# Designed miniproteins, single chains, continued (3): the designs that were tried, part 43

Each design is a single chain, and the fold is of that chain. pLDDT is the mean over its residues in the fold that is shown.

## One batch from the design tools (miniprotein)

Design m9573
Fold by ESMFold2-Fast:
Structure m9573 (fold): chain A 68 residues (1-68)
Amino acid sequence: MEEEIDRDIEAALVIIQASVGLLAAKRLNLPKEVIELYEKAIDAAAQGNIEEARKLLTEADKLMEEFK
């Protein structure tokens, strides 16, 4: 059960972080590409694909920094 608990926590954290990033991207009027990456990260985490969700979140965060 340790792996299952850790996975659920990781999924929840990615969803929270991606949701915050999505809200920030929308408020800053960032390009649709950044918004779509955060949305894909949430979707991947919801599907249990934590590795893909983390990659998408990291990519979205990097793009968000480039627009600042």
Scores: mean pLDDT 80

Design m9574
Fold by ESMFold2-Fast:
Structure m9574 (fold): chain A 75 residues (1-75)
Amino acid sequence: MLTPEEVERLFREADKDGNGYLTKEELKEFVRLASGGRLSDEEAQEMADFLLKRADKDGNGKITLEELLEFLRAP
């Protein structure tokens, strides 16, 4: 399980524009970084899609650090 500090670090690495949110493509990169490259391209895409659909409260195809942290803290 990733710590909040690890999630924030990886989020910032994937957020290339520094705009405070991740697009679907950036979220896929976040997932790859978080897995240490253990996931295939298809697996990383599926995980990114899952996270975006479940944590994207705005429904705009973007996810904020806060939305991602809230999702990962859920039981």
Scores: mean pLDDT 73

Design m9576
Fold by ESMFold2-Fast:
Structure m9576 (fold): chain A 65 residues (1-65)
Amino acid sequence: SSETQREIERLLARIEELNRERQGLEDRLAAETDPERRAELEKEIARLDAEIDALIDEIVRLEEE
């Protein structure tokens, strides 16, 4: 349906945003030497990875409709 297609497009746009944020954090992690700050960045990257995975799973479910 057109509504399902719009929802998929919205989810894809969100994934693109999260991937850009993730790249910024990866760049910061590569330059970071403080162990405590590195752990914070790794935790935030893991959060983004989980969110991206959940959105991909939602798209897969919507494609069945």
Scores: mean pLDDT 88

Design m9577
Fold by ESMFold2-Fast:
Structure m9577 (fold): chain A 94 residues (1-94)
Amino acid sequence: SAVEEVEARIDALLAELEARLRATTDPADMLGLVGQFAGEVYALVRDLPAEDAERLLSRTEGRLLALVAELAPELLETVRAILARTRATLLERL
């Protein structure tokens, strides 16, 4: 299904993001990677039914925040702000 294909793509993007974050030490580069990832996830879910988009975003946000808390806890609040902006953009679409 389209939902399953999007979920699999998000999982692949998150795995790639984790590998890049583990290889990156510069906070600005880390935030750039997170911002790019958030934009790509938004683009993938935007054409899904609202309920599926919300479910996948909530799951992805939880996993990303857990990863940031492990690797760069000092960036956690900035990442939350990035995710809040991405979610607000999605809600404006709906």
Scores: mean pLDDT 85

Design m9578
Fold by ESMFold2-Fast:
Order: sequence, then structure tokens, then C-alpha cells
Structure m9578 (fold): chain A 99 residues (1-99)
Amino acid sequence: MEEFWEEARRKALEAGREDILESLEREEEVFKEIGKILKNIEEKKLNSESEKLVYKLMLEEKEGGVLMALIIRLAENPEASEEELLETKERAERARAEA
């Protein structure tokens, strides 16, 4: 995984695309945080109320896209409120229904 990000950054740098390089750095950090959240869920080491809420919502949801949207939201904002997480779930469910 790290080799993928390093290669992507190298190619963006060679192309002179600093905008892509900055985007890749942000995406790499979000991806690392997603990995931590998934590990915490697998090991049941839920450290925050937001992580516990996402885990509860994941147990009730069968669609991978909705589950991933919740995990990404928590990775982007570890302090996400219950209201924000529920809005994220509803938005992801609507996006699936319209696709």
C-alpha cells in the first residue's frame, strides 16, 4: 500500500501536477485513518462514542457503499456527531437509490 502512494506521488511530481500531489497527500492520510478505524472495529477496541455509533450503524447496514461512507466520514472528522453520521448514512442511501 505505501509503495502505491509513493509511486503515485512520484508520477504526479514528474508531471508537474502539484494539485494532484496535494490531493494524494490528503487521500493517503484519510486512507490511513480508515485502516485504523477498520482495525478498531475488527478488534472491538472502540475508543470513542463516534466509533461506537458507526459500529452500531454498520451492524444494521448490509450495503458496502453506505458502510464505507460512514467510515470515510469518521476518518475525515473523528469528532463527527450522531446527527452528522446519520445524515451521511441517509445521503449514501439516496445516492444508491438514484444510481
Scores: mean pLDDT 68

Design m9579
Fold by ESMFold2-Fast:
Structure m9579 (fold): chain A 63 residues (1-63)
Amino acid sequence: SEEKERYRELAEAAKRMGDAFEKRGQTDLAVQAYRAAAVYYKMSGNEKEAEEFQKRADELAAK
């Protein structure tokens, strides 16, 4: 659906932001961006990617 495609695009944008923040050592911002990506992937029906980014955010937040 159009709505699912929009959420997927938002998820990919949030993922790219998370990657950029992580590369720059901005850990708290990277965690927030990856959590946003996980939510958007879930809303787009991409459950596997949602779980992967939730896990990445949790692992990064635990360090």
Scores: mean pLDDT 88

Design m9580
Fold by ESMFold2-Fast:
Structure m9580 (fold): chain A 74 residues (1-74)
Amino acid sequence: MEEALEELRERARELAREARALFPDEVSEEDAERAAEVAEEMAKKLAEELGVEKAKELFEKVLAEERAVLEAAA
């Protein structure tokens, strides 16, 4: 289960870095790091509440939607 949580954390960090690359004037490095930290904490809480499998599916869906918004804005 640590593997699934690590995958979620990596995806959250990846999205934060992507947002920074697309909007460097809007998103600071500190903002991106804070967003990644919040996402990691939320992923852990969701895993505890819903179970890792369901939390992963839900989180990946949200990340995919966020990525689509970022790509459309670029």
Scores: mean pLDDT 69

Design m9581
Fold by ESMFold2-Fast:
Structure m9581 (fold): chain A 75 residues (1-75)
Amino acid sequence: SLKEQIELEVAKSLVRMAAAIALLAVKRGKISVEEAEKMIREMAEKAASKLKDPEAQKEVLELAEELIEEIRKEA
């Protein structure tokens, strides 16, 4: 449904925002890459837990791992 699509996109947007903030904090020497990874995974788990569709939950968690790999390359 449209509502489920919106909820998934909101969840993905929250994870992307967390990753962007975390990367900026790593680049400025405020947190470690390991702390950034933990923050992104925690955000993804919280966002995914609010979704009812297991496939949507998986997409959010997979997005988090992709963004973590990008941070590892950029740091």
Scores: mean pLDDT 88

Design m9582
Fold by ESMFold2-Fast:
Structure m9582 (fold): chain A 58 residues (1-58)
Amino acid sequence: ARVAEEVSRITGVPLEDAARAVELAERLFGSTDVEVAAAVLAIEFGIDPVELDENLRK
């Protein structure tokens, strides 16, 4: 839940979509980290993963 909230805040994606990305990242990459979930959102929604990585570090 908390990881999904951070992903939603950083990427601007709705919380429900962020939560699904977190679950997908855990299943595909074995990680519940915000960085991996944001990368999944980048692939699925066409968001630039470099920009997401910079936002995650802030």
Scores: mean pLDDT 65

Design m9583
Fold by ESMFold2-Fast:
Structure m9583 (fold): chain A 80 residues (1-80)
Amino acid sequence: MKKEEALKLIKEAVDLMTEAARLARQKGGFSEEARKYMLEAAKHLTEAVEALRAGDYDRAIEHSKKAVEFAKKALEVLKK
Protein backbone atom coordinates (compact mmCIF):
# COMPACT_ATOMS: atom_id res chain seq x y z
CA MET A 1 0.00 0.00 0.00
CA LYS A 2 1.07 3.69 0.22
CA LYS A 3 3.78 3.03 2.87
CA GLU A 4 5.41 0.39 0.63
CA GLU A 5 5.18 2.77 -2.37
CA ALA A 6 6.88 5.54 -0.35
CA LEU A 7 9.63 3.16 0.86
CA LYS A 8 10.23 1.89 -2.70
CA LEU A 9 10.53 5.48 -4.04
CA ILE A 10 12.84 6.54 -1.17
CA LYS A 11 15.09 3.55 -1.94
CA GLU A 12 15.08 4.45 -5.67
CA ALA A 13 16.06 8.06 -4.86
CA VAL A 14 18.89 6.92 -2.52
CA ASP A 15 20.19 4.43 -5.12
CA LEU A 16 20.16 7.10 -7.87
CA MET A 17 21.87 9.69 -5.64
CA THR A 18 24.51 7.09 -4.67
CA GLU A 19 25.20 6.34 -8.36
CA ALA A 20 25.38 10.10 -9.13
CA ALA A 21 27.92 10.56 -6.29
CA ARG A 22 29.96 7.61 -7.63
CA LEU A 23 30.05 9.09 -11.17
CA ALA A 24 30.87 12.57 -9.82
CA ARG A 25 33.84 11.10 -7.89
CA GLN A 26 35.12 9.46 -11.12
CA LYS A 27 34.81 12.79 -12.99
CA GLY A 28 36.54 14.88 -10.29
CA GLY A 29 33.38 16.27 -8.71
CA PHE A 30 29.93 17.64 -9.50
CA SER A 31 29.32 20.29 -12.16
CA GLU A 32 27.30 23.27 -10.85
CA GLU A 33 24.20 21.97 -12.73
CA ALA A 34 24.52 18.43 -11.28
CA ARG A 35 25.18 19.89 -7.80
CA LYS A 36 21.94 21.96 -7.96
CA TYR A 37 19.92 18.87 -8.93
CA MET A 38 21.54 16.83 -6.12
CA LEU A 39 20.70 19.57 -3.59
CA GLU A 40 17.03 19.53 -4.72
CA ALA A 41 16.99 15.70 -4.55
CA ALA A 42 18.44 15.81 -0.99
CA LYS A 43 15.84 18.40 0.14
CA HIS A 44 12.94 16.31 -1.19
CA LEU A 45 14.42 13.06 0.20
CA THR A 46 14.63 14.68 3.68
CA GLU A 47 10.98 15.84 3.42
CA ALA A 48 9.91 12.35 2.25
CA VAL A 49 11.65 10.61 5.20
CA GLU A 50 10.16 13.10 7.70
CA ALA A 51 6.67 12.62 6.19
CA LEU A 52 7.11 8.82 6.34
CA ARG A 53 8.05 9.04 10.05
CA ALA A 54 4.92 11.16 10.67
CA GLY A 55 2.70 8.58 8.88
CA ASP A 56 1.91 11.07 6.08
CA TYR A 57 2.32 8.60 3.22
CA ASP A 58 0.81 10.88 0.54
CA ARG A 59 3.36 13.60 1.34
CA ALA A 60 6.14 10.98 1.55
CA ILE A 61 5.20 9.70 -1.95
CA GLU A 62 5.02 13.27 -3.38
CA HIS A 63 8.46 14.28 -2.07
CA SER A 64 10.11 10.91 -2.88
CA LYS A 65 8.87 11.20 -6.51
CA LYS A 66 10.47 14.67 -6.69
CA ALA A 67 13.70 13.30 -5.15
CA VAL A 68 13.78 10.55 -7.83
CA GLU A 69 13.14 13.17 -10.57
CA PHE A 70 15.98 15.46 -9.45
CA ALA A 71 18.37 12.53 -8.85
CA LYS A 72 17.69 11.29 -12.41
CA LYS A 73 18.40 14.81 -13.77
CA ALA A 74 21.72 14.93 -11.85
CA LEU A 75 22.67 11.47 -13.15
CA GLU A 76 21.79 12.45 -16.76
CA VAL A 77 24.06 15.54 -16.53
CA LEU A 78 26.89 13.37 -15.13
CA LYS A 79 26.54 10.66 -17.86
CA LYS A 80 27.27 13.07 -20.73
Scores: mean pLDDT 85

Design m9584
Fold by ESMFold2-Fast:
Structure m9584 (fold): chain A 97 residues (1-97)
Amino acid sequence: VEEAEELLKKGIEALRNGDFDTAIEYFEKAAKVAEEADSPLTALAYLYRGYAYFQKGEYDKAIEDFKKAIEVARKHGDEQLAKDAENFLKIVEEKKK
């Protein structure tokens, strides 16, 4: 899934530059491509998009993306990514309440 990897790299670059809207757009495209291919990159795309939403203060969207990242990571046996997404989910839920 070469296309999803390239889109993830562009999204990560946008995140590093503080361009959260551009990052979200790239991660959304990466998630769609990876999900169609049933790729483990799907979980990573949702994790990064959730992080970008969190940085923008869009906590409900961040929560949805982190939950999806946990689900997909577990489906593909990526316990570390699932744990990372669970940690971010807890932080966002604490900030919302």
Scores: mean pLDDT 86

Design m9585
Fold by ESMFold2-Fast:
Structure m9585 (fold): chain A 67 residues (1-67)
Amino acid sequence: IAADIRALMDRTGRDTLSRGQVARLLATRYGIPFTDAYQDIYSLTGRRYLTFDQAVAAANQIIARYL
């Protein structure tokens, strides 16, 4: 997941990703329902935009719950 998040940040030229972008990545790559991933990121971070470290930490915790 860290490599996927890094690649997405590099493509967008941004130092943060939205909750929606991280939730979409989890849905597309790991089959986690978008709404469930979005709500879990919201609960874990409380942030609209996540840094690389925040996105990786939240994504890993969500993956561990569903997979």
Scores: mean pLDDT 80

Design m9586
Fold by ESMFold2-Fast:
Structure m9586 (fold): chain A 115 residues (1-115)
Amino acid sequence: MEELMQQLKERAKELSKLSAREALRELGFSDEEIDHLLSQGEENAKKLAILLSLLGISPSVVREILLSLPFEEALREILRLFLSLRPEFDVDFLVETLRELGLEDVADLLEEVVA
């Protein structure tokens, strides 16, 4: 588990250096899906790409959530889904890593979902 978490952290760091559009393409989103996500804000789209990379979640798992819900609601549902699928995952490691990557708002949201 720890080795996988470190690999996911390094992948998330690499994606954080890309534009939002490039990061979302690397994850496997279509151009149409990327345009929809960017319409909700480029900063938000980039945070989403970094988060999905860090969680190891494929677009196919979250596609309906992302296309049907506003950004903050989509993030809450993705985090709840992740915790349900991977209860063994180190939440403290995720919170720390999100803060290191500049996603303090997402880290705060994760702490709220866990509480």
Scores: mean pLDDT 81

Design m9587
Fold by ESMFold2-Fast:
Structure m9587 (fold): chain A 74 residues (1-74)
Amino acid sequence: MSQLINQAVRLVGQGRDYARQGNNVLASQHYVQAGDLFRQAGDLQGARSSYQNALSLNPSSDIQSRLDQINQQL
């Protein structure tokens, strides 16, 4: 597995842990970083899932724009 995918998976785990603690802002930030790394690695489904999780926890126009970019590639 690529270094980018391994890093993205770690960020997803950290995001999940912050979400379970109720820290939705930090959880969302970690999911955004994971989505960016999945996108760089060409894992568009991983990127989409990560951005959707981020958006659900902390709705923002920036996260929505990232999700829209991934949807254009799928």
Scores: mean pLDDT 86

Design m9588
Fold by ESMFold2-Fast:
Structure m9588 (fold): chain A 98 residues (1-98)
Amino acid sequence: GEKLRERLIKLLEELLKLAVEAFDSIEDITEAIGIALRLIGLIFDVENAKTNEELLKITDQAIAIAKDLLSKTTDPKIKAKLQKLIKQLEELRKEIEE
């Protein structure tokens, strides 16, 4: 329940920090800003989520955004952090399904 929500918020906050760090390595700044705004929206969605089904949907959206960011950044350090974060999001998704 609450622990899964707290973990998802922390992972979304880490993903938002990586998105901001990636601004200089993304060719389209409008796409970079769009990613950051979508992540901010998901953090608010987690705070309002009442069911594990809603948390799963948010987690799936976070994974999709992280993979999109991974495809657009040229920074190898950011890519490595994104790959680790995607694995953590996928692990959290499995725990929410339990």
Scores: mean pLDDT 83

Design m9589
Fold by ESMFold2-Fast:
Structure m9589 (fold): chain A 61 residues (1-61)
Amino acid sequence: MLSPEEVARALLEKAKELLDQGNIEAAQILLDGAKRLEDAGKMSEEQKKELAKLEEEVKKA
């Protein structure tokens, strides 16, 4: 069974891949999932920083 941090890592990695492909809508869905893990206190500080960075990239797209 994957830990919440492992799930968060997978969501962030896939969201970045989708953003690189120009699939902004799918990336936003994955970032929303990661945000739920952040709100539940299940993310590391490094993962929170990566989430914030990717959310800024979505806003600029």
Scores: mean pLDDT 81

Design m9590
Fold by ESMFold2-Fast:
Structure m9590 (fold): chain A 77 residues (1-77)
Amino acid sequence: SLAEAQKLIAQGNELFKQGKYEEAAKLFDQAYQLARDVDPLLAAQALLQASTAYSKAGKDEEAQKKQQQAQDLVIQS
């Protein structure tokens, strides 16, 4: 649900603050999947947060992929 997506984003933000970037990125990815069909803006925000988290984890290719997905989603909305 949308509420579950928001909860995952909040949990991801807490992990990100702790420097647990890979774990945070996974929660943001899950939030994207829950939001993608119901709230394109929240889904795009989750993808951008996942991109930042992957970048902080040193996973630049995955970060770029998430950023591109967010751009594509905004164009489709």
Scores: mean pLDDT 86

Design m9591
Fold by ESMFold2-Fast:
Structure m9591 (fold): chain A 60 residues (1-60)
Amino acid sequence: SSKDVAQLVAETVLAIGYELEGKLDEAIKEFERAISLAQKMGDEETAEFYKKKLEELKKK
């Protein structure tokens, strides 16, 4: 739904904002929320993209 798309966008924007501020733990949490929502929506491409990004962030 458009509401779920808006929520996904909000969570990803917040996650990127935290990453740019160096707030790694907060960024990881918001990316995990985005992955869960993308999976719920059946958006496997978006979920996979953010899973890879999350793995890279956890290496820092």
Scores: mean pLDDT 82

Design m9592
Fold by ESMFold2-Fast:
Structure m9592 (fold): chain A 74 residues (1-74)
Amino acid sequence: PEETAKKLLEEAKKLIEEGKKLLKEGKYEEALKKAEEALKKIEEAEKLLPVTKEMEELRKEAEELLEEAKKKLA
């Protein structure tokens, strides 16, 4: 479970970074999709591991990205 959770968190980090880049490029729909994918990966990892400060920080980054993208699209 630990190895799977580590992979999920690594994937989430990559998705967040990609989403931030897309947001800066004005690709709001793509940024939104990356944020949603990152949150799903974090939620899967949370089922496998005790919640850590790193996981909480990643979740906050993904939620912030999601909100920014949504506001740009609204």
Scores: mean pLDDT 82

Design m9593
Fold by ESMFold2-Fast:
Formats: sequence, structure tokens, C-alpha cells
Structure m9593 (fold): chain A 74 residues (1-74)
Amino acid sequence: KEEEALELIREGVKAEQAKDYEKAAKLYEEAARLFEEVAEEYEKQGNLDEAKIAKTTAEYLRLKAEELRKKAEE
């Protein structure tokens, strides 16, 4: 899941560089969802530090996706 989320971020960066803001936003939203799942899994394992990092990363990606979605709709 974590490696899959990182690959989605790499694809999102490429889409953003290509000015495909709608595609980039969707990729970042999907990556954020995976990091939310990763955070839940770390929490269940007692890995609270890793869970916090994953949750913070997901929050960042959701904000970035929202910004890109607004650009796509302009």
C-alpha cells in the first residue's frame, strides 16, 4: 500500500508537470486514501510515529488535490 501510494504520487507529479490538473488531483486523492489506510494499519500495530507521518502525508496530499481540482475547473 505505501509503495503503491508513492507510485501514485510520482504519477501525480508527472500529470501536474503536463498541466493535467484533473488527473493530478485524482492521483493525489487516491494516494491520500492509501496513506490514510497505511496510518490505520500502523496504529493497529502500535507504530504511532509511522502512523502520524502517514496521516500528515495524507492531509498534505488532500490539500494539494483540492488546489489542483480548483485549477482544473477554472
Scores: mean pLDDT 82

Design m9594
Fold by ESMFold2-Fast:
Structure m9594 (fold): chain A 58 residues (1-58)
Amino acid sequence: SMEEVEKLGKELVEAARNGDLERAAELGKQLRSMETEENRELIEKYEKEAVRAYIEGA
């Protein structure tokens, strides 16, 4: 669901911000396993936010 994608996406961003790359990788795989036409753009937004959070957190 969109709600589950939002929850996991936020957790992905936090993991990336904290430099927890193992957790970020696991959450990213989980998000992609849930990919549908409807949620693809939302997943991509969270992935981009996670990359930015990682860079800004370093």
Scores: mean pLDDT 85

Design m9595
Fold by ESMFold2-Fast:
Structure m9595 (fold): chain A 100 residues (1-100)
Amino acid sequence: EKKKEELIKKIEEKSKELADLVRRATGNPALADAIIELTKKVIEAIKSGNKKEAARYGIALTMLGLAAAVELYLQGKEDEADRVIELTLELSKLIDEALK
């Protein structure tokens, strides 16, 4: 389905943007790597039609993004933290749309 393929591409693009920002701003490459790893699991679950598994990894990805934002707030990087939240919520919406 063309719409599903377009949503997967947007999920990949937004997750890369989020991971790149987290890597640069937090100085914690493990958080960025985990974002990419969870995104791959979400995409695999979407492609296999496993909505339950995609939702689980989607929630884990959202929690990880929010945790990265908390780390940035603690570092006094409020603008980067706000952007991480924005990207995380956009990514969550794209995953939700792909599961419809």
Scores: mean pLDDT 87

Design m9596
Fold by ESMFold2-Fast:
Structure m9596 (fold): chain A 59 residues (1-59)
Amino acid sequence: ADELRKEAEEFREKAKEYRKKAEELKKKGDYLSAEILEGMAALLEGIANFLEKKAAKVA
């Protein structure tokens, strides 16, 4: 359970970092790269949510 929660936190941290980078890219006018990073962040958040649900089930 703790391992899955740790992995979920790691993925959430990476997602936050990608969203920050995407915001910076938008300010620079690089909308395509920003959109890709936002998509990657959303995917990582989805994985984190799935891992958290699994951790809750075994706790």
Scores: mean pLDDT 81

Design m9597
Fold by ESMFold2-Fast:
Structure m9597 (fold): chain A 65 residues (1-65)
Amino acid sequence: MSKEEIEEKIKKLVRSSDPLDQAELSRLMLSSDKEWAIKVLEELEKTEKDPEILERIEELKKLLG
């Protein structure tokens, strides 16, 4: 899977409330390049307005850091 495909999948999964999608997102983030994954999350955080999604991004950053 290309980095572009992974980034689009992260954007889709982070908006899902499905526990299976959240599990897939965590696995995808942990299996990706950590530095790159954190950068993707930081860029999403800059443009995101939904507080639930922002909280989810913060938890994923904690999982990676």
Scores: mean pLDDT 79

Design m9598
Fold by ESMFold2-Fast:
Structure m9598 (fold): chain A 60 residues (1-60)
Amino acid sequence: SEEKIKAFLEKQLKTSPINIHDNFKELGGDSLLVMQIEAEFGIKLEPHDLEKITTVEDVV
């Protein structure tokens, strides 16, 4: 599942490769992308607060 989420992020952010330690917000990650991950994979991400999401690992 982590590999699928990572591939989804690469597609949505239009950048590859993405490392799990990369800063989510610097890659262009926002609250809409968090909602898209939740909808696509049927999961609820913690933390929900974008300010507390720091790396790609926080969303996989």
Scores: mean pLDDT 73

Design m9599
Fold by ESMFold2-Fast:
Structure m9599 (fold): chain A 94 residues (1-94)
Amino acid sequence: NASEKEREQRLKELQEKINELSQKLVELRDKHPLSPEVARQVQELMDLAINGASEEELEKLTKEYLAKTNDEVEKEILRLTLELSKLILRAYNA
């Protein structure tokens, strides 16, 4: 039916965005290695998203992590990790 095709199209668009953000994050982390603290924070956000945490929980945690770092590249990586985590959640709920 139409709803099934619309769901498939949304999942395809989400997967494309996930792939693009994942590649961008890999490139940024290769050029700008994260501190061990921020690397753990990025992993925590990803683990929470995979385990079905809410977007609100991810946003709150990311805000706390952003307040603890003064490195602008680490802040950018945390923001991109939040966006990737939201896309992963949306793909699971699509």
Scores: mean pLDDT 84

Design m9600
Fold by ESMFold2-Fast:
Structure m9600 (fold): chain A 55 residues (1-55)
Amino acid sequence: MALLEQAAQRARELMKELLPDAEELGPPSRFARATEQDRQAIAEEGARIEAELAA
């Protein structure tokens, strides 16, 4: 399932780009904002990858 491995890696990279900023912030207000952004980005990437997986 190479496509699933690629999907997981992309999701991880998106989280890594967003989460490091959130980790540095620490405070709930900014941390919550960064977390919401990463959830949105992961959802969009997931939908795109699911379309690619559709044969």
Scores: mean pLDDT 62

Design m9601
Fold by ESMFold2-Fast:
Structure m9601 (fold): chain A 90 residues (1-90)
Amino acid sequence: MELDPATLLPVSKLSLEDRILSLLFVMGPMTARELAEALGVSQSTVSRHLRRLAEEGLVEVEVDPETGARLYRITPKGVERLDEVYERLK
């Protein structure tokens, strides 16, 4: 079997929601478009998951006053969830 190099990375074992939280934690606030490009999925897919994550209090939305763009940021609750996921991978 071919081992995909991505299979060796912890992030490859995470759900899309956990990958979104991980990217926001590492990269800081991002738009849905930037998350979609980084994850290789559609913006509509990312926006659907971001809506759920925001409802659960795991991410929050900030509006950039210069551009009007919506930036998504991981919350302290989101960091706690991400830590629980990574503890299970250790």
Scores: mean pLDDT 74

Design m9602
Fold by ESMFold2-Fast:
Structure m9602 (fold): chain A 64 residues (1-64)
Amino acid sequence: SDVAAFLAEAGKTVKAYNPEFDTAARTLLLDPSNADAWKALAVVLEKLKQPDLAAEARKRAAAI
């Protein structure tokens, strides 16, 4: 599990404070098996115009 590495990479796409990203990332660092948090992260990444990272987050949600 390289959840921290994925969240660090996703975090590079966040140019200003994003509370939705912060909440999803903190939840996943505490519980990487939270599928709803992975889905929330994917929605935030889509809003940030990062479709590849959003697709990876959705795949991680589906694998749980």
Scores: mean pLDDT 82

Design m9603
Fold by ESMFold2-Fast:
Structure m9603 (fold): chain A 58 residues (1-58)
Amino acid sequence: SKLQEEIKKLKEELKRIDEEIKRAREEGADELDIGVLELKRAVTETVLRKLEEKLAKQ
């Protein structure tokens, strides 16, 4: 279903963000840049959780 495809895409995006945060920390990136990535992760995780809850109620 379209909802399952959206969930899959968000899970893949979340993994990419986690990899970007790890690389940024290892490379000594600015705390502000890391903070932006962490904020994006939090938003993505919240959206993913709500979509998974919606799928579970189907």
Scores: mean pLDDT 85

Design m9604
Fold by ESMFold2-Fast:
Structure m9604 (fold): chain A 89 residues (1-89)
Amino acid sequence: DRERRLAEEVVEAVDPDAPEEEREEMVKQIVDIIRNQDRAATRGMVLAAVKLGKEDLAREILRLAGFPEEEIEEIIKKAKELIEKAEKA
């Protein structure tokens, strides 16, 4: 399951110390976000991944969520701009 494998990578990047029960719940929530193509929640996950320096992970999340390649690069670019602006403020 591609979505589940990616969700596990996201949880490991965001909260590596999460207990097994909480980890499984987070994985299920991430899989649901990807499968339901919840654009707002998906963008939130992408912003978090980019902030952690995980741009490749952010791209994989967007691809599995069904975003076209041109939109993926625009979302990543905007996420980087938002993070840089916030860190410079």
Scores: mean pLDDT 75

Design m9605
Fold by ESMFold2-Fast:
Structure m9605 (fold): chain A 49 residues (1-49)
Amino acid sequence: SMGEKLRERFEKDLYERALKGAQALGDTDGIEQLEKIRKNREEKRKALE
């Protein structure tokens, strides 16, 4: 749906900003957690396609 696409785009933008922040701080644990979130979202997206 249109709402799902809009939400996904918004969450992607938030994720990118969080990842850049963690990378700038050298927060390796934070980077790992964000990568896990990204992978889980990719799997969910593939399941819906």
Scores: mean pLDDT 75

Design m9606
Fold by ESMFold2-Fast:
Structure m9606 (fold): chain A 94 residues (1-94)
Amino acid sequence: MDVEKARELLQKAIDAYKAGNYDEAAKLFEEAVEVAPDSLYGVQAYWLLGDIYKKRGEKEKAIEYYRKAQEVAEKMGLPGTAEEFKKKIEELEK
């Protein structure tokens, strides 16, 4: 994994996300998870991808990304963070 590249991609993606440029943000978050999938940067990127697809009304894609965030959070030893994503999934399935 290229953790430094993932950090740079994540920072750029967050800037795009804050600006409302969700297409650019999603692409950059996808690149970040490709270079460092099983990392804290990967958790953050999957989480924000889930939020982007939720904002677009694409519930199934949002659930998929939240599940990936949960899986990586569990691998990283973050059970509280994983439980938070589980709750987000349950809310979308209502």
Scores: mean pLDDT 84

Design m9607
Fold by ESMFold2-Fast:
Structure m9607 (fold): chain A 100 residues (1-100)
Amino acid sequence: SEAAEDEALLKEPENQARFEALLEGLKYGIELAKKRGAHEDIVKFFEYLLKALETRDEEYLKKADEYAKKALEEHHEEAVEILKEAGEVAKKKLAELLAR
């Protein structure tokens, strides 16, 4: 099944590290967005993307895409800034995990 293939892919140490780093970055993005009082569309984008990754449910991925479009159209500069900072956290976490 596709789920079993995805699970096998995540068992590879590098792919597991990338997945863990992405989750950490998304969690940081949610906390940062809330701390800065960012628009709800930015917060919902990160929350739905996190849920999509944790559950592997395409419906959450569709909602993440919807809120990503709203955030980038209406709140572009703020959304991009939070995405960059979340990306730096993910990048740092990936480096830590790969340096074992």
Scores: mean pLDDT 82

Design m9608
Fold by ESMFold2-Fast:
Structure m9608 (fold): chain A 59 residues (1-59)
Amino acid sequence: SELEEIKREAIRILERLKAENPTLSLDQRVKLAEEELLKQGYDPELVRKALAEIRSYLS
């Protein structure tokens, strides 16, 4: 599904951001990942849903 594709891409972006700047909080990385996914043309509602689900699993 598109949601599962967005979730995989979001995880890749979040891991990259953590590696590039380990001082960023999870909230800051989620915000940056959202901006990057939206710039790639993914549906905003699916992006928010994917990031919310990922965040719940990391808490």
Scores: mean pLDDT 85

Design m9609
Fold by ESMFold2-Fast:
Structure m9609 (fold): chain A 64 residues (1-64)
Amino acid sequence: MPIDEKEILESLGRMYAALGELVKDDPKLAAELYRKAAELFEKAGNKEGAEEARKKAEEYEKKV
């Protein structure tokens, strides 16, 4: 079965975003995880997901 690289990147992006939400009590770590999610979504071609993750990263950076 052919593996779609974009599907893998999308899944990893969603995983990092979920981890960022779980560690929201650590705003520095949450911001780093959301930034990684944004990079992965962008590589997957999910521009909307990337933008949303960037906004979350910026929000958590402001909380530190």
Scores: mean pLDDT 79

